# Ledger of designs, part 68: designed miniproteins, single chains, continued (4)

Each design is a single chain, and the fold is of that chain. pLDDT is the mean over its residues in the fold that is shown.

## One batch from the design tools (miniprotein)

Design m14345
Fold by ESMFold2-Fast:
Structure m14345 (fold): chain A 85 residues (1-85)
Amino acid sequence: AKVITAKVEDGGALAGAAREAAKRVGVSEEELAARVRALLEKEVKEATGENLGKAALAVLEELAAKHPDKVKVERDGDTVTVTIF
């Protein structure tokens, strides 16, 4: 299992975790990027820092809900722990 821990403001780390989770569940990098962009465009936000982190976290939580045997996401305040089995 791979464990990634990051804060929501660390958009790069959470985007990295989202890429690893997407790869584990069979979602392409293009599909992942499109989902993140759609979330950012809906809110008219730039792909940086906390905005990127929140978008990546939303995708991670959706992947974990659909594939709980492959991806687990836990939150403690602003700290996110992603486990990929």
Scores: mean pLDDT 79

Design m14346
Fold by ESMFold2-Fast:
Structure m14346 (fold): chain A 89 residues (1-89)
Amino acid sequence: NEELKEAIREAIEAAKKFGGSKVLVTVNYDGVASAIGLDEEDRGVGSASDVPNVTVEEYKKAAEELGLKILSEDQTPSGTVLVLEIEKM
């Protein structure tokens, strides 16, 4: 899913710009995924892009293909929250 990978890359760029190494993802129960970069203090940075018709499994696959590690997966009343670690040199 090219749109999903583009949204993840935007979140990665925002995180890196602000000295961070993580991306926060929410996949709501309506199948809409939102990704935001986290700065060095784990605060949200940049703008979130919404990608519709995405499953948690599709998000995990796209993240892994981009070299991200899944640090946590939590179920909330609004959806599934993933914390992803950006690949480091």
Scores: mean pLDDT 79

Design m14347
Fold by ESMFold2-Fast:
Order: C-alpha cells, then sequence, then structure tokens
Structure m14347 (fold): chain A 88 residues (1-88)
C-alpha cells in the first residue's frame, strides 16, 4: 500500500523560488524520492510530500538527517530534515 509522508526540510540556502506544487527529488544515502512541495514555511524551510510503500516508511530519512534536494531546474540544494509526518 502507498502512503503519503510529509518531510519538513530546512535548506542550507534560500528556496524562496519554490512554490506549492513544484516537483523536487530528495536524495538520502542511496535512495532518491520524488516529492511535491506541499508547503513553504519560510525562505529556507519547506514541506515536501513523498509517496512511498508502507514498508519503506521506516527507511525514510529521520529528523536530523542530511538530504540533497534537486529542484525542477536541476539545481541541487543540501538540507536537514526537521520532522517526518505520516499522513493517514
Amino acid sequence: MKVKVRLVIEADESVSSLKVGDKVKVKWGDKEFEGVVDEVLSDKTIVVEVEVDEEEVEKLPKAGDKVTITLKDGKKIEGTVLAVKILK
């Protein structure tokens, strides 16, 4: 079963060009997740919604983990996961 998960990410640089609905890729270790910007909380803090299999939820990045965000134009930005929320 697929589940939706919200990742709250603080970027190392400004992401003010990102808008709700923008597609991004989140890389953590050997894994890459396709996500959509669900919320922009500040110039550096965004919420990305990813859809994963329920069994893969435990393998998602956790609070404090470093991730690489690839924007729609191919630009890569480093960030830190602040929170992970599983949507019912």
Scores: mean pLDDT 80

Design m14348
Fold by ESMFold2-Fast:
Structure m14348 (fold): chain A 70 residues (1-70)
Amino acid sequence: SMMDELAKKAAEGAAKAAEAGDFAAASRGTQDMYELGSGEMKEYAKKGAEAALAGDNKKAAEYARQAYEA
């Protein structure tokens, strides 16, 4: 679906941001995935968004990478 495609794009951006060390951008990407995604990607995005809200940007970035790989 279009929402899944947008979520995958957000996941890819978040993973690239994490790889570059931009954990704030990675956290934003995981929040977008949570809102747009479905299935396993949405579960990883949810955990990433929760980590970002708790201030754990590194953990949020790790979940973004997992969503991208799903």
Scores: mean pLDDT 71

Design m14349
Fold by ESMFold2-Fast:
Structure m14349 (fold): chain A 98 residues (1-98)
Amino acid sequence: SIEDLAARFNALLDQLEAKYPDLSSSIANLRALVDELVQAYQTASPEQQAAIKATLEEVIRLIEYMLNDPSLSLLEVKMHLIAASGEILVSLSALKKS
């Protein structure tokens, strides 16, 4: 379910924030964007719901990758968080046009 994906996402961000406390503001921004995406899911069509779920699954995979790669610099992790936020914003914008 979308709620299970959101719970998994937040648990992974808790781990990322513990590892990179200097990125707490970027992480908080990503949490807020995913919360908006989850709210949009409640009124979305089945096709839009599938797209939202796919976007959230991609972002979860990116966070898991960042947690599992010890070679990533703080800057690289920050850049990935910015990219993830951008992807969610694109998804939210597409929903508003339909």
Scores: mean pLDDT 85

Design m14350
Fold by ESMFold2-Fast:
Structure m14350 (fold): chain A 89 residues (1-89)
Amino acid sequence: SSSEEELERFKELYEKLKPEEQEELDINLKLQEIGGEAYRIAQATNPGSATNDQLIQVAKEIIKEKIKEGKISEEVLKRFEELLQEEKE
C-alpha cells in the first residue's frame, strides 16, 4: 500500500530527528493509533451511532492496558487529557 510506503519513509526520517522531536512524534503517533483503534471498536459496538463519550471510554481502556503492559508511558495519558480539554472549550 502507498500509505505503508510513506510510513516506511517516515521511519527513516525519524532516525535523523532530534531526540525531543522523536519523543513528541512517538507520543503523537501512539495517540493517533489509539484513537483509530477506539474508533474501530466503538463502530463495531454501535455501528453508525458511536458517540464521542464511547470513543473516549474505549481509548481510555486501551491506554490503561498498554500502560500496564509497559508498551506506553504515562506521558501518552497526559497528552490524551490535553486533547479532551481541547474538546471541552
Scores: mean pLDDT 72

Design m14351
Fold by ESMFold2-Fast:
Structure m14351 (fold): chain A 107 residues (1-107)
Amino acid sequence: KVEEVEKVIEEMGKKVEELAKKYNLPEEMVEKLKELLEKLREVAIEGAKNNKPSIEILNEMSKLVSEMLEELVKLAEELNVDKEKFDEFILEVLKVINEAMEKIIEL
């Protein structure tokens, strides 16, 4: 179970990093994204290690994703990132995260 969750989170992180590269985001934004993804990884893996029900892990991840979105939106405004480009990036990131969460609930 733990190894399976780690694999899902690793694939999620890789896909999000590829998206950040594709959208050519500012380095400051990429570093903030990596920081937030690491927090998401910690919640998922520690939850699995402690035998938390998948729904509790997903609830904690969802809360962290909401906080992540708020921080990334603020940073995008500060860095004057193109709104259309940023909105498209966030939509694709949310799809990747939702896919990972669906895989975790099936474990």
Scores: mean pLDDT 82

Design m14352
Fold by ESMFold2-Fast:
Structure m14352 (fold): chain A 70 residues (1-70)
Amino acid sequence: PLPPLPERAQRVLQLQQELAEQGLDEREAMRRLLRLEGMDEATINSMSDEELRELVREVEARLKEEVAKL
């Protein structure tokens, strides 16, 4: 059996699932994910959609690295 994911990674995956089920628009989903990752709201609000997508990709890359270590 695989070891359990770190609690933070599990929370992020659960949030992504909940956001997908709610059918929220992409920008709002990205903002909620980045706030969960500890980014402040002023920084998030100053960013373009492309900048937000890049940060979400960084979060996903970190989660993939954590899963790969299992």
Scores: mean pLDDT 69

Design m14353
Fold by ESMFold2-Fast:
Structure m14353 (fold): chain A 74 residues (1-74)
Amino acid sequence: SEFKEKAKKLIEEAIKRSTDPELVEALQRMLKLLDEGKSLQEAFAEGFRAVKTPEQRKEFFRLAEKLHDIYWES
């Protein structure tokens, strides 16, 4: 529960910083899936499938790294 709430905040911050509408849409899809009770892994996989460019994939890898950090801090 605490990890999922921290993960949602991290995704929300990524949305605020992004200027890529397609990436924002993918991140918003992840938040919706988490709110629907999907696991973080399922939500991440769906978001990652929605992105098309190497730059978008790189931002997803950065997000995964930050999610890994908060998992170990929790």
Scores: mean pLDDT 80

Design m14354
Fold by ESMFold2-Fast:
Structure m14354 (fold): chain A 68 residues (1-68)
Amino acid sequence: GKKEYIVGLKDGYENSKAKVGEELGKKGGVRVKNLDKFNGFIAKTSLNDAQIEEIAKLDEVAYVKEKV
């Protein structure tokens, strides 16, 4: 089944959630919830390690972590 991931954005990139969500969409992921408590969102997808690394390399992205 699909896993949920927390995607955190860098400071100054608060308006980039949609852009990063689109990049996740190219890999079969979906942005499902914005996290107002911190600059980020939850995405539902089946990303492998290489795909996580690709998303983490985006200038706007601080981290990607599996939600436990």
Scores: mean pLDDT 73

Design m14355
Fold by ESMFold2-Fast:
Structure m14355 (fold): chain A 95 residues (1-95)
Amino acid sequence: MMSDEALEQDLAAGEAGLAALEERLEAGDESLKSVEALAGVALLGMALVTTAEWSPNPSERMVELLRRAAELMRRLGVPESAVRLVEETAERAEA
């Protein structure tokens, strides 16, 4: 498990990264249709899943990041199996 400071920094970085990607998607940035962009978003989603699974009590902030990552992954065309894993992790973390 990460230290509280490292986790806080990683959550803040994840939030900033997702916000930047969401803004680019709304702006119609065609680079987000690349395999590299899809791989990057999928890797971010999987990193969040791993962090949540290793946390005994994931925060509402973590749940929100997982939900936002899953929505971005779905909008960009990441495989449904990966999107579902992120969504199910968010649901379990919320419960």
Scores: mean pLDDT 75

Design m14356
Fold by ESMFold2-Fast:
Structure m14356 (fold): chain A 104 residues (1-104)
Amino acid sequence: SEDEVNIRKINVLEASINYYVEQSIKEKDEAERLRYQLMLRMAGHELVKLMKSTKYVSQKEIDEIQATIEEMITAIENKDNTKAREALKKLNDIIEHVKQKIES
């Protein structure tokens, strides 16, 4: 079904975002760190686009996802690893809530 395909796409993007945040935190080379930040921005944009295409996500939830991604990127740019991980947890909680709505 379209809902099953969308859940699989969400899972891939969630995994990618988590990976890029952790790599951005661990990376010591500034050029590679910037590359992971760009990949994170790209994955975040694709997640927002996918969420907008579903009937289960409100504009309020889309705004919260976008704001949380910007909080993560800003924290990574400021090398605030704690704030970056807090924003990631918040994003993962929003994604889990959306997946539960799709599966119900």
Scores: mean pLDDT 87

Design m14357
Fold by ESMFold2-Fast:
Structure m14357 (fold): chain A 81 residues (1-81)
Amino acid sequence: MEGLWRATTAEGHEALLEVTSVGETSAEVRVVEGSPEIPVGTGTLTELVFGRDGRSFSAILHMDVPTGYGGTSVPVSAERI
């Protein structure tokens, strides 16, 4: 589902994602509000699985820039706002 989502990492770091171009298991995203660990920028979601009510998801976030964890990819969980 396209729109604004609050994403969190396993370590509790948060970002606000604008999700667009949703496919079956992938989407395009823009981090509109980030943290040092998840910087503002563009990326993609893979392994995208929506929760039962369609108001949550889990995915792997792939950033076009390095994350504060090192590398460009981080697992996230998100809730719709």
Scores: mean pLDDT 79

Design m14358
Fold by ESMFold2-Fast:
Structure m14358 (fold): chain A 117 residues (1-117)
Amino acid sequence: SEAEKYFEEGLKKFKEGDYKGAIEHFEKALELDPEFKRARANLLLVKGIIYAAEGKFEEAEKLYKEALEIYEELNDKKGIALVLKKLGELYKLLNDLEKAKEYFEKAEKIFKELGLK
């Protein structure tokens, strides 16, 4: 579908570090298919990354947790692991080293199970 094509291009932009391009493509995918949960989860994740980079840590945490809930609903293990890693990075920035370690260990376990780096 056209929504899936925009979603795939959004994923490509995200992997390239073009977060604005990723958002534009995920928003277009959701415009074409408002029920596209995977596009919504990726949109929330990318927005969370931008907010964290801007020092908006409370907003970033909320967006990451919303993305995590959707990835868990979809049983998207790669998405789950990626969000858990981003939460670990966020808690490290907040100097909550115990919580950061917990999230990093959860992410690493999933990445190892998937054979990913």
Scores: mean pLDDT 90

Design m14359
Fold by ESMFold2-Fast:
Structure m14359 (fold): chain A 95 residues (1-95)
Amino acid sequence: SREELEKEIEELKKEIEELIREIERLIESRPEAVARLMGDSELSREEFRQRFLERVEGLIEQAEKLAEEGKLEEALEMYRKLKKELQEVLEALRA
C-alpha cells in the first residue's frame, strides 16, 4: 500500500542519515583511508568530501522529487540503491 511504501521510505531516510554521519566522521578522522579509497585520484580530502556530499544530496533530491510526484516505488528503489552505495563507501573507509 502507499502507507507501507511511505513508512519504508521514512525508515530508509533515517538509516541513510546515520550512514552519512558515520561516513563524514570517518572522512575527517581517517585521512589515510580516504587516500586509499581515492587511489590514483589527485583529489584532496576536502574535494573528496565535497563531491561525496554533492552526489548524495543530488540523489536524495531526485528521490524526494519522485515521492512528491507519487512515484513511491521508484523513490523507494532509489533510496535502497543509495543505502547500498553508502554502505559500500563505509566498508571501504573502514578497511
Scores: mean pLDDT 84

Design m14360
Fold by ESMFold2-Fast:
Structure m14360 (fold): chain A 82 residues (1-82)
Amino acid sequence: SPLLEEISAKIGQKALELNALLEQASEEERQEALERANQLMKEFQEKFQANINDPEKQKQIAEEFLKQMDALIAELQAKLAA
């Protein structure tokens, strides 16, 4: 579906951005950020699948996940700039 394609593309872009930052991070920062990203993805997938019959809620869940990924990316950027 167009919505699923759009969501997948946005998630892919966030993953690329996060990976670029991880290349600059220490091993400890890299592990922490990756564990948090994996947990956010797991929670997103569980909520998205649980709401398969509610496209509006699926969209809200995806938007919330993308905001959480943006927050993680911003936090890592701030740590690397210090």
Scores: mean pLDDT 85

Design m14361
Fold by ESMFold2-Fast:
Structure m14361 (fold): chain A 66 residues (1-66)
Amino acid sequence: SEELLENIKKIEEELEELLKRPDLKEEEYEQMLKSLEPGLKHEDEEVRELAEKIKKRIEEAKKSRE
């Protein structure tokens, strides 16, 4: 639980640099969203809230490229 939360927080910090890439492929967005599924289904509210925040940011970045 705590390990997962720490990993998700690290992803959140690195996310903005990743999403700034102009050549980010649709498959990469899909892979990022898939990797968040365990966090979205987690028992801890804090983990779910963080995963949902990251998911929303990824979806916004993907939409801006469509």
Scores: mean pLDDT 75

Design m14362
Fold by ESMFold2-Fast:
Structure m14362 (fold): chain A 70 residues (1-70)
Amino acid sequence: MKVEVVEREVTEESATAKVRVGERVGEATVPRKPGESPEFTALKAEARALEKAIASLSQEEQFEAYRAWR
């Protein structure tokens, strides 16, 4: 299963990520907490975007998508 991070943007206030899994696309924006690294906020946004992209897939396909994302 191929997982592509199509967009990844981090600001002082938030991180936004767009993730594609085949023809499925998920997008998420996560607020950045005080003291949080930009990389960690970006990873949270990517994980949330991935979750949205694969929400309609089987549990097994969701696990494969998470493994491919890493």
Scores: mean pLDDT 81

Design m14363
Fold by ESMFold2-Fast:
Structure m14363 (fold): chain A 84 residues (1-84)
Amino acid sequence: MREQLLQDAENLETAFEEHLKYAKEKNLSEEIIKAAEEGRRRAQELAARIRAGEISDKEAWEELMRLSMEHIKIAVDISLEERK
């Protein structure tokens, strides 16, 4: 379980990093860029807390779900920005 939570957090950090690179390459809004930067930072913090044993499995899962929803929101915002 802990290993899967850590892998999911690391994968989410990578996903935010890819959104950040894409947003910068396409010159998307500063709001999207900032959201991707913040998401990556939070995913890094989550992974660090999981490794250090500073967070329960329940709390880690809840934070992972919140970050996953934020990642989806960024993808939607990127899609909407591109349709302007």
Scores: mean pLDDT 84

Design m14364
Fold by ESMFold2-Fast:
Structure m14364 (fold): chain A 91 residues (1-91)
Amino acid sequence: SEEERKKKIEELKKELELVKKEMEKNGIKISEEEKEEALKYYEQLKELAEKKEYEEGRKLLEEIKKKYDSKKFQLAVAEKKLEEELEKLEK
């Protein structure tokens, strides 16, 4: 329903604001390229976990840790996921 869609859009906007506030609070700056790369890594980790490819997942996680600290990675993934979901719902 249109009402449920509007409610979900407002909820996503609130979550996105919380992610942005958390970034500001922790002095974390994330570029669009870093957000896109982080989401791509997250999706790869998720796929490897679903396939039970734990050794490959561990190697990928080690690569991610060299480029991002844990909090920066989590916030980058969260922001990009929320932006993409919001874009889909607003159109």
Scores: mean pLDDT 84

Design m14365
Fold by ESMFold2-Fast:
Structure m14365 (fold): chain A 83 residues (1-83)
Amino acid sequence: SLQDLIDSLNDLVKALQKYIEELRKKIEESRKQFAENLKMALDIAKKAGIKPSKEELDYLIEVAKRLGNDELLKEMEKLKQSL
C-alpha cells in the first residue's frame, strides 16, 4: 500500500538522521584529537628550540579558531607575541 511505502521511507529518514548524528560526534572527537596532537607538536617544537614563523603561527591560529579550542588558541597567540 501507499502507507507501507511512506512508513518505509520514514524509517529510512530516521536511519539517516541517526547516521548524521553519529558522524557529527565522530567529527567532533576527531577535531578534539587533532587539537591535542597539534598542542603536543607545538610543545615538542618549543623544547627543541624550533620557532615557527609569523606566517605559520597565523595559519595555526586560524586552525585553532576553526577547531574551537580556546586553550590552544591562547597558547599560540602568546607564542606570536614573543616573536
Scores: mean pLDDT 78

Design m14366
Fold by ESMFold2-Fast:
Structure m14366 (fold): chain A 86 residues (1-86)
Amino acid sequence: MAAKIEHLEEALKRFEESLDELEKHFKSLSAEEQQKNKQDYLNALDTGLGSLEQLEKVTTDPSLLERIKELKERLERMREEVEAVP
């Protein structure tokens, strides 16, 4: 089922805000706290990727699809940074 564009825009805005908060929080942690919380951050990022994939399936607007793609790329970069924690 195609979702309404208004609902998709709201969902993407909330996702962007959540990702910004998650990234800021992770970077504010000490090395020891990053290591301790690594799995929780990976789980959150994997959940986020799944949410973006579901939004992509119901999105037909090209501009929203481009935003989803950019968010997926940003999330994948953050996942690589988290994975790099020893």
Scores: mean pLDDT 82

Design m14367
Fold by ESMFold2-Fast:
Structure m14367 (fold): chain A 86 residues (1-86)
Amino acid sequence: SRAEELRRELERLAEEAREKGESMAEFAIRVAEHFGYLELAEEIREYEEKHPDDQELRREITRRFHLALARELGVTEEQVEAEEAA
């Protein structure tokens, strides 16, 4: 039930992003802010503004974003690592 509710919430956020014409980065920032990951949202914003060519930083930010979503969905870090390794 909780995973289903979170999926519906993510679907709603995606629909709002479509209506607003948001970029993938703007959508990721908004998702992070919605779930209260304000520091992560600021890191994504700073990356886009100052370090857009830093592939290692992009990968680390992407990993943290996936871990944040996994926590909201109630999956373990081990499950996230297994999917990232596939």
Scores: mean pLDDT 72

Design m14368
Fold by ESMFold2-Fast:
Structure m14368 (fold): chain A 78 residues (1-78)
Amino acid sequence: KEKEIRELIEEIAKLLVESGTTEESAKEGRDELLELIDKKDYDAALLKLDAIYDATKDSNPKTAELAKKAKRLVEELK
């Protein structure tokens, strides 16, 4: 589960760069999410994934789908 969550976070960051997010901003968001998972702060991780989903659901549905999948896996870690 943790490996799959990490892979999804990496793919989300990649897709955000491809859709116009700066590489530095995408890296910061990725690093923050991975740190929250490592700290077991799943509630904060879920809030960040919800924000990514809301920001991308209309403009970048593929990224939104990955964020939703990552959110489900993080909820399973609670």
Scores: mean pLDDT 80

Design m14369
Fold by ESMFold2-Fast:
Structure m14369 (fold): chain A 80 residues (1-80)
Amino acid sequence: MSENGKRLLYLLEEELKEEVISREELVDILSELFNISKEEVEEILDEAFEKLGLDKSSLKREQLPEFADIVAELLYKKYG
């Protein structure tokens, strides 16, 4: 896992306590944490869920580490 992925994982674990996390919760928290539009977060989530092979509607807590790493990479690619 990248350093950016570890940092994002820590932030997500502090904010999200549920065993199953909805897409809406992920959009809201990521939009707030990174100060980006909800529309931009939706695009990042669609790519991340596709890379994870998920149905794009929710995330299990056990999948947060892999999710955080992918999302951090996508954000770095966009802003780096």
Scores: mean pLDDT 79

Design m14370
Fold by ESMFold2-Fast:
Structure m14370 (fold): chain A 90 residues (1-90)
Amino acid sequence: MKEEADKIIEEARKYADDMVAALRARLGDAVAAEFRQRVELAMKELEEIRKLEGNVAELMRQAYVQFKGLMDGMMAQYDAEAAARAAALA
């Protein structure tokens, strides 16, 4: 349903905005800007899926899982780099 697709897009935007804010606080504006740019591209794919005919809600759920996985993967890389630096200083 349209309401489910709209909710998925809203949740994806909120999730991304929270992560961008966290990255800006931890790693600065340049890293946050790069992450936001990648988020913007992924969000456009979700909006294109929403425009398709048929079972768009199912496709949106699948795309959101991939979107979340991409975001989580990038955050894990930043965390691993931070941990490596901390270990080198200890």
Scores: mean pLDDT 74

Design m14371
Fold by ESMFold2-Fast:
Structure m14371 (fold): chain A 64 residues (1-64)
Amino acid sequence: GELAVKLIHHEFGIPKEVVEEAIKMIEAGASEEELKAFLRKEPAGAKLSEEQIDNVVRALKELS
């Protein structure tokens, strides 16, 4: 939902459009590796550590 997008955007600095696409990928059955690869292609995601990317993936799964 919109609240999940806003929370992840605020906490991790990932654009809302990217968060929305990541949620759609989870709903479509994407793997954690596919999600991490997708997030790393974004400039904001490329700036995150591996630990921060893991936290984003956990947050997305918990809110999906």
Scores: mean pLDDT 79

Design m14372
Fold by ESMFold2-Fast:
Structure m14372 (fold): chain A 57 residues (1-57)
Amino acid sequence: SQAETAFQAFDTDGDGKLPANTVPFLVRELGLDLDDAERERLLDPAFFIERYRAAMA
């Protein structure tokens, strides 16, 4: 799906988790308003996919 494709595009090191430095780009591009705890959770694939789908719905 588009959410998984977006995750893989930002997972440039291929470790299955997003680098912390990608969070500002994701917040800006998807228009997300996240606190520090939610930004940390955004690095998890399941949380990322869920939030991406919510933002794009």
Scores: mean pLDDT 71

Design m14373
Fold by ESMFold2-Fast:
Structure m14373 (fold): chain A 86 residues (1-86)
Amino acid sequence: SNLEEFENYLAKLFDFIDKNKDGVISEEELRETAERLGLSEEEIEELLALFKKADKDGDGVVSKEEFIEMRLEYLVGEEGLKELLS
């Protein structure tokens, strides 16, 4: 399904962000990647807020599963952003 294809894409994106290959993403790795992709500070702050919600363990890192969940939540909010960009 389209959802499974998107989840697979997010899994690959996680592997791209996970520069240390330790199986988790830190807040710092996510911020650095977002900055390199040209996101504004406001967009980065919003993304980090979702990261903190996805960090169910409170250990300052997110697993691949938590990352996928975070990105799906961000996309649900993106429908409003697409209306603002058009």
Scores: mean pLDDT 69

Design m14374
Fold by ESMFold2-Fast:
Structure m14374 (fold): chain A 89 residues (1-89)
Amino acid sequence: LSKEELIAQAEADAEAARRVFEEAKELAKKAESREDLIRANLLLVAGMILAISAVNLLDEAGEKERAEEVRKEARERAKEVEKLIEEAE
C-alpha cells in the first residue's frame, strides 16, 4: 500500500471505530437485558479492534502524531462505554 492508501484506510477504520463506540454507548445507555449488555461489550471490542487497525496503519505510514491522537481518542471512548456498561449492571 502507498502512504496515501495507508492513511485513507486508517481514516476509514478510525471513523468506523467512532461509529461503533457510539453504537455501543447508546446500547449500554438503553440496556434493558443481559443480551443488550453482551452486545454492547461486543461492539466495544469491535471498536477497539478498528481503532488498533487505524493506529497501526498510521504508524506504518509514518504518521506518529495522528496515530497517538487516534489511540488517545479510542481509549477515552472505550472508557466511557465501559463505565456505562458497569453502571447498567
Scores: mean pLDDT 87

Design m14375
Fold by ESMFold2-Fast:
Structure m14375 (fold): chain A 70 residues (1-70)
Amino acid sequence: SATVAEELARFQSESQKELQENPQLTLTVNLVLKKGGIEEAEKKLEEGLKNGEMSEEQAQEFKEFIKEAK
């Protein structure tokens, strides 16, 4: 089975351009991994989606990532 780190690496590879255009997404992912700050990550996800900093597709993928981190 793929680890969270392996899935993150694949996501980065598949969405490299989109991640470059969405620095808040990259920062939020790093915060979740380093601090286990799921609540902080969820807040950033909601804020990014509302502000258009994150697409609905990215938000959906990130929700799955957060669920796996729980």
Scores: mean pLDDT 61

Design m14376
Fold by ESMFold2-Fast:
Structure m14376 (fold): chain A 78 residues (1-78)
Amino acid sequence: GADDLRTTLVSYAQQGNNQTISDIARSISRVAQRFGDNDTSQQLSTLSDQASQTTDVSTLVSISQQIADQARRVIDHM
């Protein structure tokens, strides 16, 4: 579920695994796009790009929380 995703993404952020966070955000962005949620898709694409450009743990935790928030919208309403 969306809460499990948040926990998983924050765990990757604490490990400095920015590439996995980026890949997950990109995958959810594609799902949102397939369901016609272009705004959520664009926001997740931006967060994916931001995650790939940083190894700062605090920034990755913030990005992970934002990805989980956007993903909850897709999961609960699509």
Scores: mean pLDDT 83

Design m14377
Fold by ESMFold2-Fast:
Structure m14377 (fold): chain A 61 residues (1-61)
Amino acid sequence: MAEAEEVREAYLEAVYRKASETSSPDIAEALRDMLRGILRSAGPLSDEEVAELKARIEKLE
C-alpha cells in the first residue's frame, strides 16, 4: 500500500542519514542497500509493522 511504501522509504533514509553521520558513507550505503533488499523480500507491511517502523524512525532521529 502507498503508506507502507512511504514508511519503508522514510526508514531507509533515516538509517542512511544516521549511519552516514556516525559511520562512513560506504557503510551507510551498504546498510541501506541491504535493508532495501530485506524489506522488498518481506512483501507488504501490516499496520503493526508500519507502526513499528515509524517508531524505529523516531529512534534514529
Scores: mean pLDDT 73

Design m14378
Fold by ESMFold2-Fast:
Structure m14378 (fold): chain A 80 residues (1-80)
Amino acid sequence: DIRELVLEATDKTVAALEAKGREGLAESVRNTTEAMLKDFPDNKQVHINVITALILVAREAGDEKTAEELEKAREELEKS
């Protein structure tokens, strides 16, 4: 389920940002991701866009492992 994957990735990214003192960005990322999943639950392109934004934020947080996991998930979603 792509929704579960995006929420788990959001939790990891938010935790990484909070650990680096970026709490405002962490709150923004969580609120935006949850709103997009709520408003567009079945929109594949919105899910791809959200994952792409999370990849960039995870890299900014220094979490390359989460960024790489998200890139693989995005590629699988794009191929489906």
Scores: mean pLDDT 80

